# Designed miniproteins, single chains, continued (3): the designs that were tried, part 33

Each design is a single chain, and the fold is of that chain. pLDDT is the mean over its residues in the fold that is shown.

## One batch from the design tools (miniprotein)

Design m9202
Fold by ESMFold2-Fast:
Structure m9202 (fold): chain A 88 residues (1-88)
Amino acid sequence: DDKVYETILKKAGEQLKKAEELALEAAKAAHEGDYEKAAELLEEAAKLLEEAAESVKDDPEAKEALLKAAERLREQARILREKAEEAK
């Protein structure tokens, strides 16, 4: 069913695009020294990737890849939060 396939791709694709935009914003915030804001943006991006993973639950490989990407963003956010705390 082409309609179901396109719906899944459109839903996951939109969430991926939003996550990428937030990750770019986070990179800019980190470059400007705003590590707390950068961490918050990466956490929001990770949440969108987790939602995308749920949207593709019938594809185990796609789900695993999205969850691994989300975990990586959460780890980056943790490092940035540590930098923000050290700057106090």
Scores: mean pLDDT 78

Design m9203
Fold by ESMFold2-Fast:
Structure m9203 (fold): chain A 65 residues (1-65)
Amino acid sequence: AMNAEDLKNLGNEYFKAGNYDKAALAYGLAISVKPNDAEAWNNLGKALEKLKEYEKAAKAYEQAI
């Protein structure tokens, strides 16, 4: 099974490729494993903004603090 860091890195690769739905899924899985990863929450927010899910993005950014 992938650990939180591997899942976050997978999300980063999907985001770089422009696959924002898979990026958000991978970041969400990383957070499920490590809920206190501010970087993963911030990156999830960025992916959700690209998907135009602004309310969900705002909540993800709030968790990044």
Scores: mean pLDDT 86

Design m9204
Fold by ESMFold2-Fast:
Structure m9204 (fold): chain A 75 residues (1-75)
Amino acid sequence: KPSVEEQIERNLKLAEENMKKPEQEAVRLALEKIVELKKEAEEMRKKGVSDEEIYKKLEPKAKEEEKKIKEILEK
């Protein structure tokens, strides 16, 4: 139910708070990618692309970065 952008933003906040860990560099790279995806979603919306098309294109990439952050922070 939350938008892809909202989920990305929440993951960004959580990872930033947990970046005190030694894995900060790897997390930072994943966060950078997530910020990039959020920016792409906003630009696509401004161009009149539907939320469904944005979600279809960006969801797999967002999931990949979320999984990467999860693996780093949960270990």
Scores: mean pLDDT 71

Design m9205
Fold by ESMFold2-Fast:
Structure m9205 (fold): chain A 67 residues (1-67)
Amino acid sequence: KENLKLALEVYNEMLALANKLWRQGKYDAGNKVVELGLKAMEKYSQGKYEEGKKLVEEAKKIAKEAE
């Protein structure tokens, strides 16, 4: 149950980041952030925290580099 809460929080954070990129016309970066966020959510729901964390860090790096 804690894994599900963490997975949802991560997905919502990544979705907010992607929405920001989409509003700036950076569709490729936004789509990539959502893709990585969905994968991270799956990893967290499975208890694979280190793999999920790396996917989140990759998504944040892509968002920062797109700015």
Scores: mean pLDDT 83

Design m9206
Fold by ESMFold2-Fast:
Structure m9206 (fold): chain A 84 residues (1-84)
Amino acid sequence: SQVQISLKDGIITSAAGFSTKIDLTGKKPEVAVDAVFAELGDKVNLHVGTSKGFQSYENVDKEKALEIVSNITGSATLIFTPSE
């Protein structure tokens, strides 16, 4: 029920937690966000870890998730969980 994605400078470096084998390495954030919402449903909780700290967003739709992820610079770890 949890998906973890790592990215660096707008490129996906790792992804884990999908029910099927999927390789998102080298993909753009849009592809990763699409895959996450296909896995978890229409609303997610998103936790963003960067060198500047940790931020949490609840009950996020796909458009908002893409906005958040597209504005990340440098390295980040993303944790997505389903929101009911």
Scores: mean pLDDT 85

Design m9207
Fold by ESMFold2-Fast:
Structure m9207 (fold): chain A 78 residues (1-78)
Amino acid sequence: GELEETIERAIKYLYIHGNEEVRKYAEKAGRALREKDYKTAAEYLLKAAEKSTSEELRNIALEGAKAAYKLAGLEPPF
């Protein structure tokens, strides 16, 4: 669905453009997404946002986190 596609696009972007810490959290988020653990995926995407050194990377990570919270049936905490 559209929310899943949003999360996948965010993870891919973070893998390509992120620093080592951002890539680590993107990898963990991707694993959680494959397991359909959307809450854990959202939490890792928030960590990726915290480690992002550019506004673009941070915003993309937050967009992915928001989509993951919605798939988990949870309201984003931001």
Scores: mean pLDDT 87

Design m9208
Fold by ESMFold2-Fast:
Structure m9208 (fold): chain A 70 residues (1-70)
Amino acid sequence: VEEELDRFAERIKELTEKGAEPSAIAQEVVEAFRFARKHGVTPEQLERLRDLAEKVSEAIAKGEPLKIER
């Protein structure tokens, strides 16, 4: 369970760093939250996914290229 959550975080990070489309990153974030909600997660993992979800949603709403710094 925890290993799979780490995989989701890593995948989202990699997509963001590669400049993937916001919709693709959003899909991964949604799947990660769905998995996390069903199986449980650490607070730190949940916070990271939450931050990514908000930034992705904002980028999509504005139609801007996604930039995530941190």
Scores: mean pLDDT 66

Design m9209
Fold by ESMFold2-Fast:
Structure m9209 (fold): chain A 96 residues (1-96)
Amino acid sequence: KLEEARKLLEEARKLLEKAEELLRQARAALDAGDLERARELLEEAEKLLEEARKLLKKARKLAKEVKDKELEKELLELEEELGVLELEIAVLRRLL
């Protein structure tokens, strides 16, 4: 159902927003020399991104059934954001 797919995208977007905020806090912790705090924040962000990935995967399956172009565009945008945040975590992990 279109409505189910949209709800999954909304939940995924909220998780990505929370992960982005945790990454900002992790960078601030690194700048302050608090390596342990930075590690904890990165670990929390990774868990949120894993949950977002699962939601986006479910939304992708529903989008194939519905064939809605607008939904597919939003899905691609969120998948791209997920990839960017995963890359940022990998970079910050190398600094720890």
Scores: mean pLDDT 86

Design m9210
Fold by ESMFold2-Fast:
Structure m9210 (fold): chain A 69 residues (1-69)
Amino acid sequence: SELEKRIREIVKAFENDDYDKVLEILEKYLSPEEVERIKAEFEANRDDPAARQDILARAIQLIVEKEKA
């Protein structure tokens, strides 16, 4: 599915520390307010890899929930 392909692209960008690419893909599925919040959370947790992974997981979950609605 297109969604599964985009989730793989998000994960790959994240593993390459390409947060700009992560946010670019999130913008296709999430509102500007949701993207800005996620961006702020990544910036606040630059030195916390575990927190950054949790932020990513929650962002992906939000996309999946919106696509099922």
Scores: mean pLDDT 84

Design m9211
Fold by ESMFold2-Fast:
Formats: structure tokens, C-alpha cells, sequence
Structure m9211 (fold): chain A 55 residues (1-55)
């Protein structure tokens, strides 16, 4: 579905950001916290899209 494709792309973007943060020397705790926040935001966004499209 279109929503699944968007979710997959967002997850890939989060993974790439995580990798870049590690390369820049960001503390692992900060990376984990940011990742969790982004995942929660993505989950909320997906629920809104699902409610709209009924997929």
C-alpha cells in the first residue's frame, strides 16, 4: 500500500540519520532518544493516514 511505502521510506531516513549522528560523534544515548522521538512521530502520522485512507 502507499502508506506502507511511505513508512518504509521514513524508517530508512531515520536509519540514515542515526548513522550520520554516530559518524559525527553524537552520544549513543542522544541518538537513542532522538530515534525514539522520531519513531513515535512516525507512528502518529501513520495512524492519521490510515484513518484517512482506511487501509
Amino acid sequence: SKIEELKKKAEEAIKELEKKMREEGTPEKSIEEIKEGMELLLEKAIKLLEEEEKE
Scores: mean pLDDT 78

Design m9212
Fold by ESMFold2-Fast:
Structure m9212 (fold): chain A 71 residues (1-71)
Amino acid sequence: AVAEPDAATTARNQRAVRIANEVIKLYEKSKSKEDFEKKVQERIDKYRAEGNTEEAELLEKAYQAVVGAEE
């Protein structure tokens, strides 16, 4: 059968999109590559401190995708 996205899949996708948009916003608000890196690291540290390890990992991957061509 053709797979349809359900509410759980939509929630996961929304989380990933939210994190990706967060990285993009940090990039747009950053004065330099160093400023962007600091802002991303602060957000990762905050997520980990709050127990949001999955969101921290998504943010780290999104950061790497923005600053380097990742495959």
Scores: mean pLDDT 74

Design m9213
Fold by ESMFold2-Fast:
Structure m9213 (fold): chain A 66 residues (1-66)
Amino acid sequence: MQEALERARALVDEARRLLLQGDYEEALRKAQEALELVETEVPDDLVTRAEAEYLIIEAQEKLAKQ
């Protein structure tokens, strides 16, 4: 549980960094991996879930505007 949460948070941080770099496709992949980990391993962590969902939406929006 704790290890999965740490991995999900690391993926969220990586996705956020990739968004800042303009690597939207990779940012989307990392955010999706984070969401999957939260849903399967730590479904009660609403904060990390919300952050992953937000990053997925942001990456998709950026890709759609390219």
Scores: mean pLDDT 83

Design m9214
Fold by ESMFold2-Fast:
Order: sequence, then structure tokens, then C-alpha cells
Structure m9214 (fold): chain A 57 residues (1-57)
Amino acid sequence: KRLEILEAVRARVAKEFPDASEEEQLEALDRELARAFGLPSPEEARRLALEVIKEHS
């Protein structure tokens, strides 16, 4: 499920960039999510992540 992918990517980014700022971690998250979901841009990945959160809110 998309939520599982989102959680796995968040965990990886937190592990790889533990000392990065929140903004830097979010940028890395967008990039990794784009790759994981097969999306053309980090901006589209961010929008999809917001939709996934909305579906589970």
C-alpha cells in the first residue's frame, strides 16, 4: 500500500540524514518518494503523499 511505502521511505531518510534540518529531510523524502512511486518529480510525490495522509486522516 502507498502508506507503507511512505512510512518505509520516511524511516530510511531519518536514518540516513539524522542530523539534517527538517526542511532538508523533507526534500530528501520528496526525492525518494518520487523514485519509490515512479513519479517524474519530487513535487508530484509530495502531492501524492498529502493525498495518502488525507485518505488516512
Scores: mean pLDDT 75

Design m9215
Fold by ESMFold2-Fast:
Structure m9215 (fold): chain A 57 residues (1-57)
Amino acid sequence: AMAERQARLERLIKVGLENGLDESLARAIAQHLVDAGVPLEEGERIVKIVAESLKEF
């Protein structure tokens, strides 16, 4: 359902923002992960790794 897609997007965006990603980048990553069918738990882990990697730049 579309509501489930939206909920997953919002959760991944929130995780990105909590880990220091800007909103635009958090949205882009969340959209790619959801559209690729990545499970929510794995998506959260990937978002955290990306956020940490970007902090090192």
Scores: mean pLDDT 80

Design m9216
Fold by ESMFold2-Fast:
Structure m9216 (fold): chain A 65 residues (1-65)
Amino acid sequence: SLEDGQRNGAAAYAAGKAGQAAAASAGGHEMWLVSGNPDGKKAYEAGAAGDAAAASAYGERAAQA
């Protein structure tokens, strides 16, 4: 849903700020625009696990979608 997409985007953005601010933030923001992108959930989960590199990669994939 749009709401879930926005929450996942916000979470990925926050995770990016902790370890990889620029790339994860950009990807997280894009997830808010496209909503429901499964790469958004992967970015969020990676970020939550402390894997900033994976979070950034998934965030960028979401941004490119």
Scores: mean pLDDT 58

Design m9217
Fold by ESMFold2-Fast:
Structure m9217 (fold): chain A 63 residues (1-63)
Amino acid sequence: DALENVDKMIEANKDNEKITKILEEIKKALENKDVDKVQELMAELFEELEKLPKEEQQRIRDL
């Protein structure tokens, strides 16, 4: 379930406000079935993930 996966990612990234905000917006876009918005937010998420330390990036990839 995509919504459950997003909730797990939010929980895992609580300390990163920017990542958490993007994930919350992705969750809302998924609930609204707004595919274009999901793609836009996923691009923002990946950009922010690349800026995280490798240890945090690996944790998120394992989700």
Scores: mean pLDDT 75

Design m9218
Fold by ESMFold2-Fast:
Structure m9218 (fold): chain A 86 residues (1-86)
Amino acid sequence: SATAEQLRELAALAREKAAAEKDPLLAEAYAALADALDAWADGDRETGVALYLRAVELAAKAAGRELSEEERAAARAAAEAAADRV
């Protein structure tokens, strides 16, 4: 489907970002995002949500901060909404 193809294209772009990134935590965040997008493209909703949340947490760590409970809730809601479109 067009949706799965779009997710795989975004995953490929995220992997390119991971490979080019000098910050190891931010590189891991992009890699986790790519894996989340591939999981959703494959119909694995739960794995995609978990990997997306990990990507957000790693990106926050790269910025030298921790996610608040409100930010975690918002990220989960965003991941669930994205998964509902797949």
Scores: mean pLDDT 85

Design m9219
Fold by ESMFold2-Fast:
Structure m9219 (fold): chain A 86 residues (1-86)
Amino acid sequence: MKVKITLIGANVGQEIRAIGIGVEAELEGGEFEVKTDGDTVTVVIENASEKIVERALAFAKEMEKAGAKVTITQEGDELTITIDMG
């Protein structure tokens, strides 16, 4: 599965947590890429396991509890999570 996590207006700790999910996916034999553009950080994970997908969704839920606007879209084998901190 492909997982894309986009953080908008996040603090450094939140950015490190999202990147950490990518690192864990790579340690499982997946691949990840981090892109930064202004206040936006995007972590793209290729070949994510079910465990990595669940971890990404749990992170999104935590960010929503912290006041973020969270949008989750799934199209086939691609999961897109957008977390807007405002």
Scores: mean pLDDT 87

Design m9220
Fold by ESMFold2-Fast:
Structure m9220 (fold): chain A 60 residues (1-60)
Amino acid sequence: EKKLLEEMKKLLEEAEKNIDDLEKTKKLLEEFGELSEKVSPPKELVERARELQIKLSELS
């Protein structure tokens, strides 16, 4: 479980670094979603993913 949470955090960090690469960011967020089906993420990670989705929609 802890390793899955670390992987989810790294996916969000990569998405944040590559926000201008819309396709890559979208794919990273999809991978985050798949992992969230296996483990219940803390509110902080859910909030970060939501903020990235909003920012992605603003850039589109």
Scores: mean pLDDT 79

Design m9222
Fold by ESMFold2-Fast:
Structure m9222 (fold): chain A 82 residues (1-82)
Amino acid sequence: MISEEAKKLIEEGKKALENGDYERAIQLFMKALKIDPNNPEAYLLLAEAARKMGDETAARRFYKKALEIDPNNEKAKKLLEE
């Protein structure tokens, strides 16, 4: 139940992100993380939204969080090494 709700929020957030509604995307991903705080995908999507809003500092923080949860996440590692 909880994991399915988090998944739904992630999918809605991805659609908001694709539509350029970065504030909406961030809100949806943050709600997903309240339900499932160990979701590395949600942190990567938050980082993408933050980057598109020009907040590189927030993006790097979210990449670090994703990597704490999933140390083998190649996307997060590559983006942090920049």
Scores: mean pLDDT 79

Design m9223
Fold by ESMFold2-Fast:
Structure m9223 (fold): chain A 94 residues (1-94)
Amino acid sequence: SDVDQGVRYVFLAIRYYKQGNYDQALQYAQQALRYAQRALQRNPDSALAYSVLSSAYGILSRVYQQQGRYDLSQQYQQQSDYYRELSLQLQRRS
């Protein structure tokens, strides 16, 4: 499924981030965003898809922080926090 592909791309992005390969981490985080967005078009109440968005934006934030791009880091951290809270709220209603 699209959400399962999003989860796989989050794990790849984390792996490359931990290796210091920020270009690959950014690419896989962006892929995770695309698959999560596709999943949400089919199911807007998918807590897991919002969790994937949160994780992907979190990785983008951390990469840009490491690169000294603090304004971008803060913008992506805000997106990460927003989707994390939304995911948790949807999980509590299940």
Scores: mean pLDDT 90

Design m9224
Fold by ESMFold2-Fast:
Structure m9224 (fold): chain A 57 residues (1-57)
Amino acid sequence: VTEEQLERAAKAAGISVETVREAYRLVNEEKLTVFEAAKRLGVTPEQVRLAIRELEA
């Protein structure tokens, strides 16, 4: 994952780059669901889904 991908995902989801990085780690490395990652980060599940989708694009 590149910094450019993180910046694009953050803009699309309306969250910070650091939040996108943590969401990606929680879902891909810790194997949490989008809902569990959103709860831990204090954001909506839709924001996590949008960020992950942009990173995987």
Scores: mean pLDDT 81

Design m9226
Fold by ESMFold2-Fast:
Structure m9226 (fold): chain A 88 residues (1-88)
Amino acid sequence: LAREAAEKALEAALEAVRTATGELLHKAIGAALRAIGALFLAEHGGDERVAAEDALAAAELALEAAQTERARELAEEALELARRAIEE
């Protein structure tokens, strides 16, 4: 589930990057980089819990950077997936 959470966090972060401006754009870029790191760990046999925790952090940053309904929806979905990956 960590891979799915990381993929959704990256999708949310990229949507935030597409729509955010100024300081929020920097936050959205930070979210995307963290999501890429989480996805790399999940895909290459890294620690699944660390990947899930990084995906959660990426989703939280993406939600903070969200300026559109779509960006917020994707970030909230990523948060749910990441929390499930951590708690399971």
Scores: mean pLDDT 83

Design m9227
Fold by ESMFold2-Fast:
Parts: sequence; C-alpha cells; structure tokens
Structure m9227 (fold): chain A 69 residues (1-69)
Amino acid sequence: SLSVEERLERQLAHDAATDPALQPLIDEVLQARKEFEEAGKKNLPVEEILELARRYTDALRRYQAARAA
C-alpha cells in the first residue's frame, strides 16, 4: 500500500493530467509544500514553520473540496 504522501503525489499528478480546472489549486498545493519543505531545510523559527504548515494544509483542503464538487 502507498503512504499518505505517495497517494497525494499520485492524486495530484492524475488530476493535473485529467482536470485542467484543478490546475490552479494543484499549483497552490505544490508551491505551499515547496515553501514548507524549504523552511525545514533552512531551520526557520518554529512559528514560521507552523504558519507555512497551516498554509499547506489550507491549500490541500481547498484542493480536496474542489475535487469533491
């Protein structure tokens, strides 16, 4: 079975290929994830890392809501 992260990556790739209407939300998820990962690598203050984690979670929720519509 796939991890949660592997399932997310496959889902994003599938939707990017099959549903152009989701592309802006997919781009937002990928950008937020990148910013969160880079913050961890650069050892930013914990408060900033938590804010970036929240932005990533919010982007995922918007994406999932749009997929359900």
Scores: mean pLDDT 85

Design m9228
Fold by ESMFold2-Fast:
Structure m9228 (fold): chain A 62 residues (1-62)
Amino acid sequence: FADNVLRIRRRLRELGIDDPRVLAGPDAPAVLAALGFRSRRELADALGVSPAQLSRFLRLIT
């Protein structure tokens, strides 16, 4: 669990996302589009995690 959280945070920083909370906010579609992704599912695939794991991660960083 903790290992997945740290891995997702490191991968997001590699993509230029220093604050992952932006992906849970109203600016998420614009941030995803700027990175070349059409959805959080595509981002999850790029991070090497399931969409469910990414959704859980975003809920935990409230």
Scores: mean pLDDT 77

Design m9229
Fold by ESMFold2-Fast:
Structure m9229 (fold): chain A 70 residues (1-70)
Amino acid sequence: VEELAKQALDILRDAAETHPERVKEVLRLIAEHFAEQDPELAEKFRELIDRVDAGMTPEEVVAEAERLLE
């Protein structure tokens, strides 16, 4: 569980740093993964996708994801 959250965050950090165009796709995959086990967390990640569309930077997305995953 904790290991999975760390892996998700590492993937998101890598995307933000090397392929910022994929950040939205990575967020969607994370949301889908958590949808069955933690639907509230999944919804918060979907909300981050909407915020990316509104102009949130990749760096801000990583910071918010770290906060959500603790």
Scores: mean pLDDT 77

Design m9230
Fold by ESMFold2-Fast:
Structure m9230 (fold): chain A 62 residues (1-62)
Amino acid sequence: GRARAEELIARGRALVDRGRALIAEGDASGDLRTLQYGIGLVLRGMGYIFEAGMLLGQRIPV
C-alpha cells in the first residue's frame, strides 16, 4: 500500500544519504572498506526506493 511505499522511500533515502557520507569519508581517508560499505548502503537504499516505486506503480485489478 501507499503507507508501506512511503516508509520504504524514507528508509531508502536515509540509507542513500548515509552511504554517500561514508563514500566521502572513505575516499578522503583512503579507507576502501568504508568506501565499499558506503556503496553497499547506497545500493540497498536504491533497492528500497525501487521496491516502493513498484508498490506505487502496481496496477493489478483488485
Scores: mean pLDDT 80

Design m9231
Fold by ESMFold2-Fast:
Structure m9231 (fold): chain A 82 residues (1-82)
Amino acid sequence: MTDAELEGMSIEELEERYRALADEINAGLEARGLTVDQLADAPDDLKAKLDEAIRIQLIGMKKKMATEGDEAERARFEALLK
């Protein structure tokens, strides 16, 4: 996926994508008898998935930091709608 696509996703969507990608990476490593420590010896397709997973985590962390800063404001807004 592109950076623009990942940046357009919600935190929940990023977490779901990360879980799916982590499962694919783990399955690919297990099928080849490799461990996480042997990622340097993994084929390029698994390395590409690992790169995407790292980028998802970085974008997700950025979104969480922005959201946590406004959590009190969001809670106040929700209280006004009740």
Scores: mean pLDDT 70

Design m9232
Fold by ESMFold2-Fast:
Structure m9232 (fold): chain A 59 residues (1-59)
Amino acid sequence: SAEEARAQRIVDATRLAMLTDPEAADIIADSGIKALDTLAASGAAGKERVREARREVLE
């Protein structure tokens, strides 16, 4: 779904950035989490999908 695609795009971009700059991984992960939380707050993604996406960024 479009909702799943939006969340996955943020996860993929965040994870790629963390691999590219491992010294800034914590800051990049925080930015990704904030983007996901904003996505949930705007209603562009469901709470459950955002919770899963947050886990994917942090794991």
Scores: mean pLDDT 80

Design m9233
Fold by ESMFold2-Fast:
Structure m9233 (fold): chain A 68 residues (1-68)
Amino acid sequence: MLSNEEIVDRLLALPEEVRQAIAELLSALFSRPLPQTDEEFRALLLEALENSPVLRRELEEFVREQEA
């Protein structure tokens, strides 16, 4: 099982277009401003993973598939 930090680090390694799509989705879902820096994106991801067990499961599965 991946930690929240490991999931975030793997998501930050994804292509910019994929990261932007995830950032837009999370910004809309949590009513947060769109992140402008990697630090802001990291903070948004950690908030999402801590507050949504469903989203955590989906993102863990997604990053595992990207490393296949």
Scores: mean pLDDT 78

Design m9234
Fold by ESMFold2-Fast:
Structure m9234 (fold): chain A 60 residues (1-60)
Amino acid sequence: MSLEEAEKKAYEVGKILAEQGFSEEEVEKAARLAADALGLSDKEKERFVKAALKGWKEAK
């Protein structure tokens, strides 16, 4: 899986979690755990988390 593909998935999941009533802080925590599970570097993790939070914000 490419980082670009992972970012797109993070964005979509962030939107879904926002619709399910999860807070920004809960989405950030979940995204960081998911990035760790995917073996992403610190720089890649930051991009992944940012994508998830963008999805959350745009769904609100």
Scores: mean pLDDT 82

Design m9235
Fold by ESMFold2-Fast:
Structure m9235 (fold): chain A 78 residues (1-78)
Amino acid sequence: GSPRTITVTVKAKDAKTGKEIEYTATVTLQGDRGEQLQAAAQAAGSLRDKVYKDTGNKEEAEKVEAEAGAQFRAQIDA
């Protein structure tokens, strides 16, 4: 396939400070749609884990995973 790189930007709120923190996740797309979706899901999951570690907010981490995953799927299917 033709490899391409896609990037998503999402924001999460720190539970302790109340500040919004901006996060970026980048995926290199290769192979078929299924392989691209798996790579995107892994990147979104890694971002969730980082947000939870940084913010201590499980709801924000899960929201960020869902938002990043949706943005990746939209770009893959564009």
Scores: mean pLDDT 81

Design m9236
Fold by ESMFold2-Fast:
Structure m9236 (fold): chain A 55 residues (1-55)
Amino acid sequence: SMELKEEIRELIIEEAEHTLLFLLYRETDPELAERHLEKALELGKKLKEKIEELK
């Protein structure tokens, strides 16, 4: 469905953003970096589940 494709697009963008923020902050603010990494991993799991719904 179009709604599922929009959800997948949003998850890809948000995962990429949190991964970038993890890399940017890992040396200067490791606690903030860790929160972004956790969020990226959570979003990656959701993305895999949503992609499987397209099958």
Scores: mean pLDDT 86

Design m9237
Fold by ESMFold2-Fast:
Structure m9237 (fold): chain A 68 residues (1-68)
Amino acid sequence: MAEAQAHLDKGQALFAAGDYDEAIEHYRKAIELDPNYAEAWLNLAGALAAAGRHGEAARYGGKAAELE
């Protein structure tokens, strides 16, 4: 959990800086460590949408909804 949360925190910092691709990588790492981490799935979807990857964003947003 702590390691997954650290990746989520890093991803959020990168997203705020506009580094969407690096934010996506950290959100994916958080999900790899904790697949039930709904917040990480939701943030991944947001970062994908911000990067213009709307199809992927919809798929990962749907997964977040299933967990919560």
Scores: mean pLDDT 81

Design m9238
Fold by ESMFold2-Fast:
Structure m9238 (fold): chain A 62 residues (1-62)
Amino acid sequence: MEEQEKNIKIVALILRAVGALYDGNAEEAIRDAQEAMKLAKEINDETGYKAAERVLAEAQAL
């Protein structure tokens, strides 16, 4: 139950971060990506962690 809830939140945060990148909102993209990375680490979701890490890197390049 907890892992499924966190997994949905990770996906939602990554999608919001990507949306913020398209809008040029680096601060919002960084926050959402960092929160997604934290949650992914808690549930050992390596795929989610790497996806959020890539979004964070792109946001920092804005």
Scores: mean pLDDT 82

Design m9239
Fold by ESMFold2-Fast:
Structure m9239 (fold): chain A 64 residues (1-64)
Amino acid sequence: DVDDVVARTREFALSKSPEELKKIAEELEKRGYKDYATKVRQAVEAGDRESAANAIAEAVRDEL
């Protein structure tokens, strides 16, 4: 179920440190999701963990 995977991805991302979120952004960029990687980095720099997690979850939804 796509919605379950997306929800679990969001929870996973919310458990991560700013440094770990930046590593996830690097992986998204390597996979060709440059726009989502940029959103994650900007959210982390702003201290907005929820926006970073949402961007990661959206990237996963687009891949599925």
Scores: mean pLDDT 81

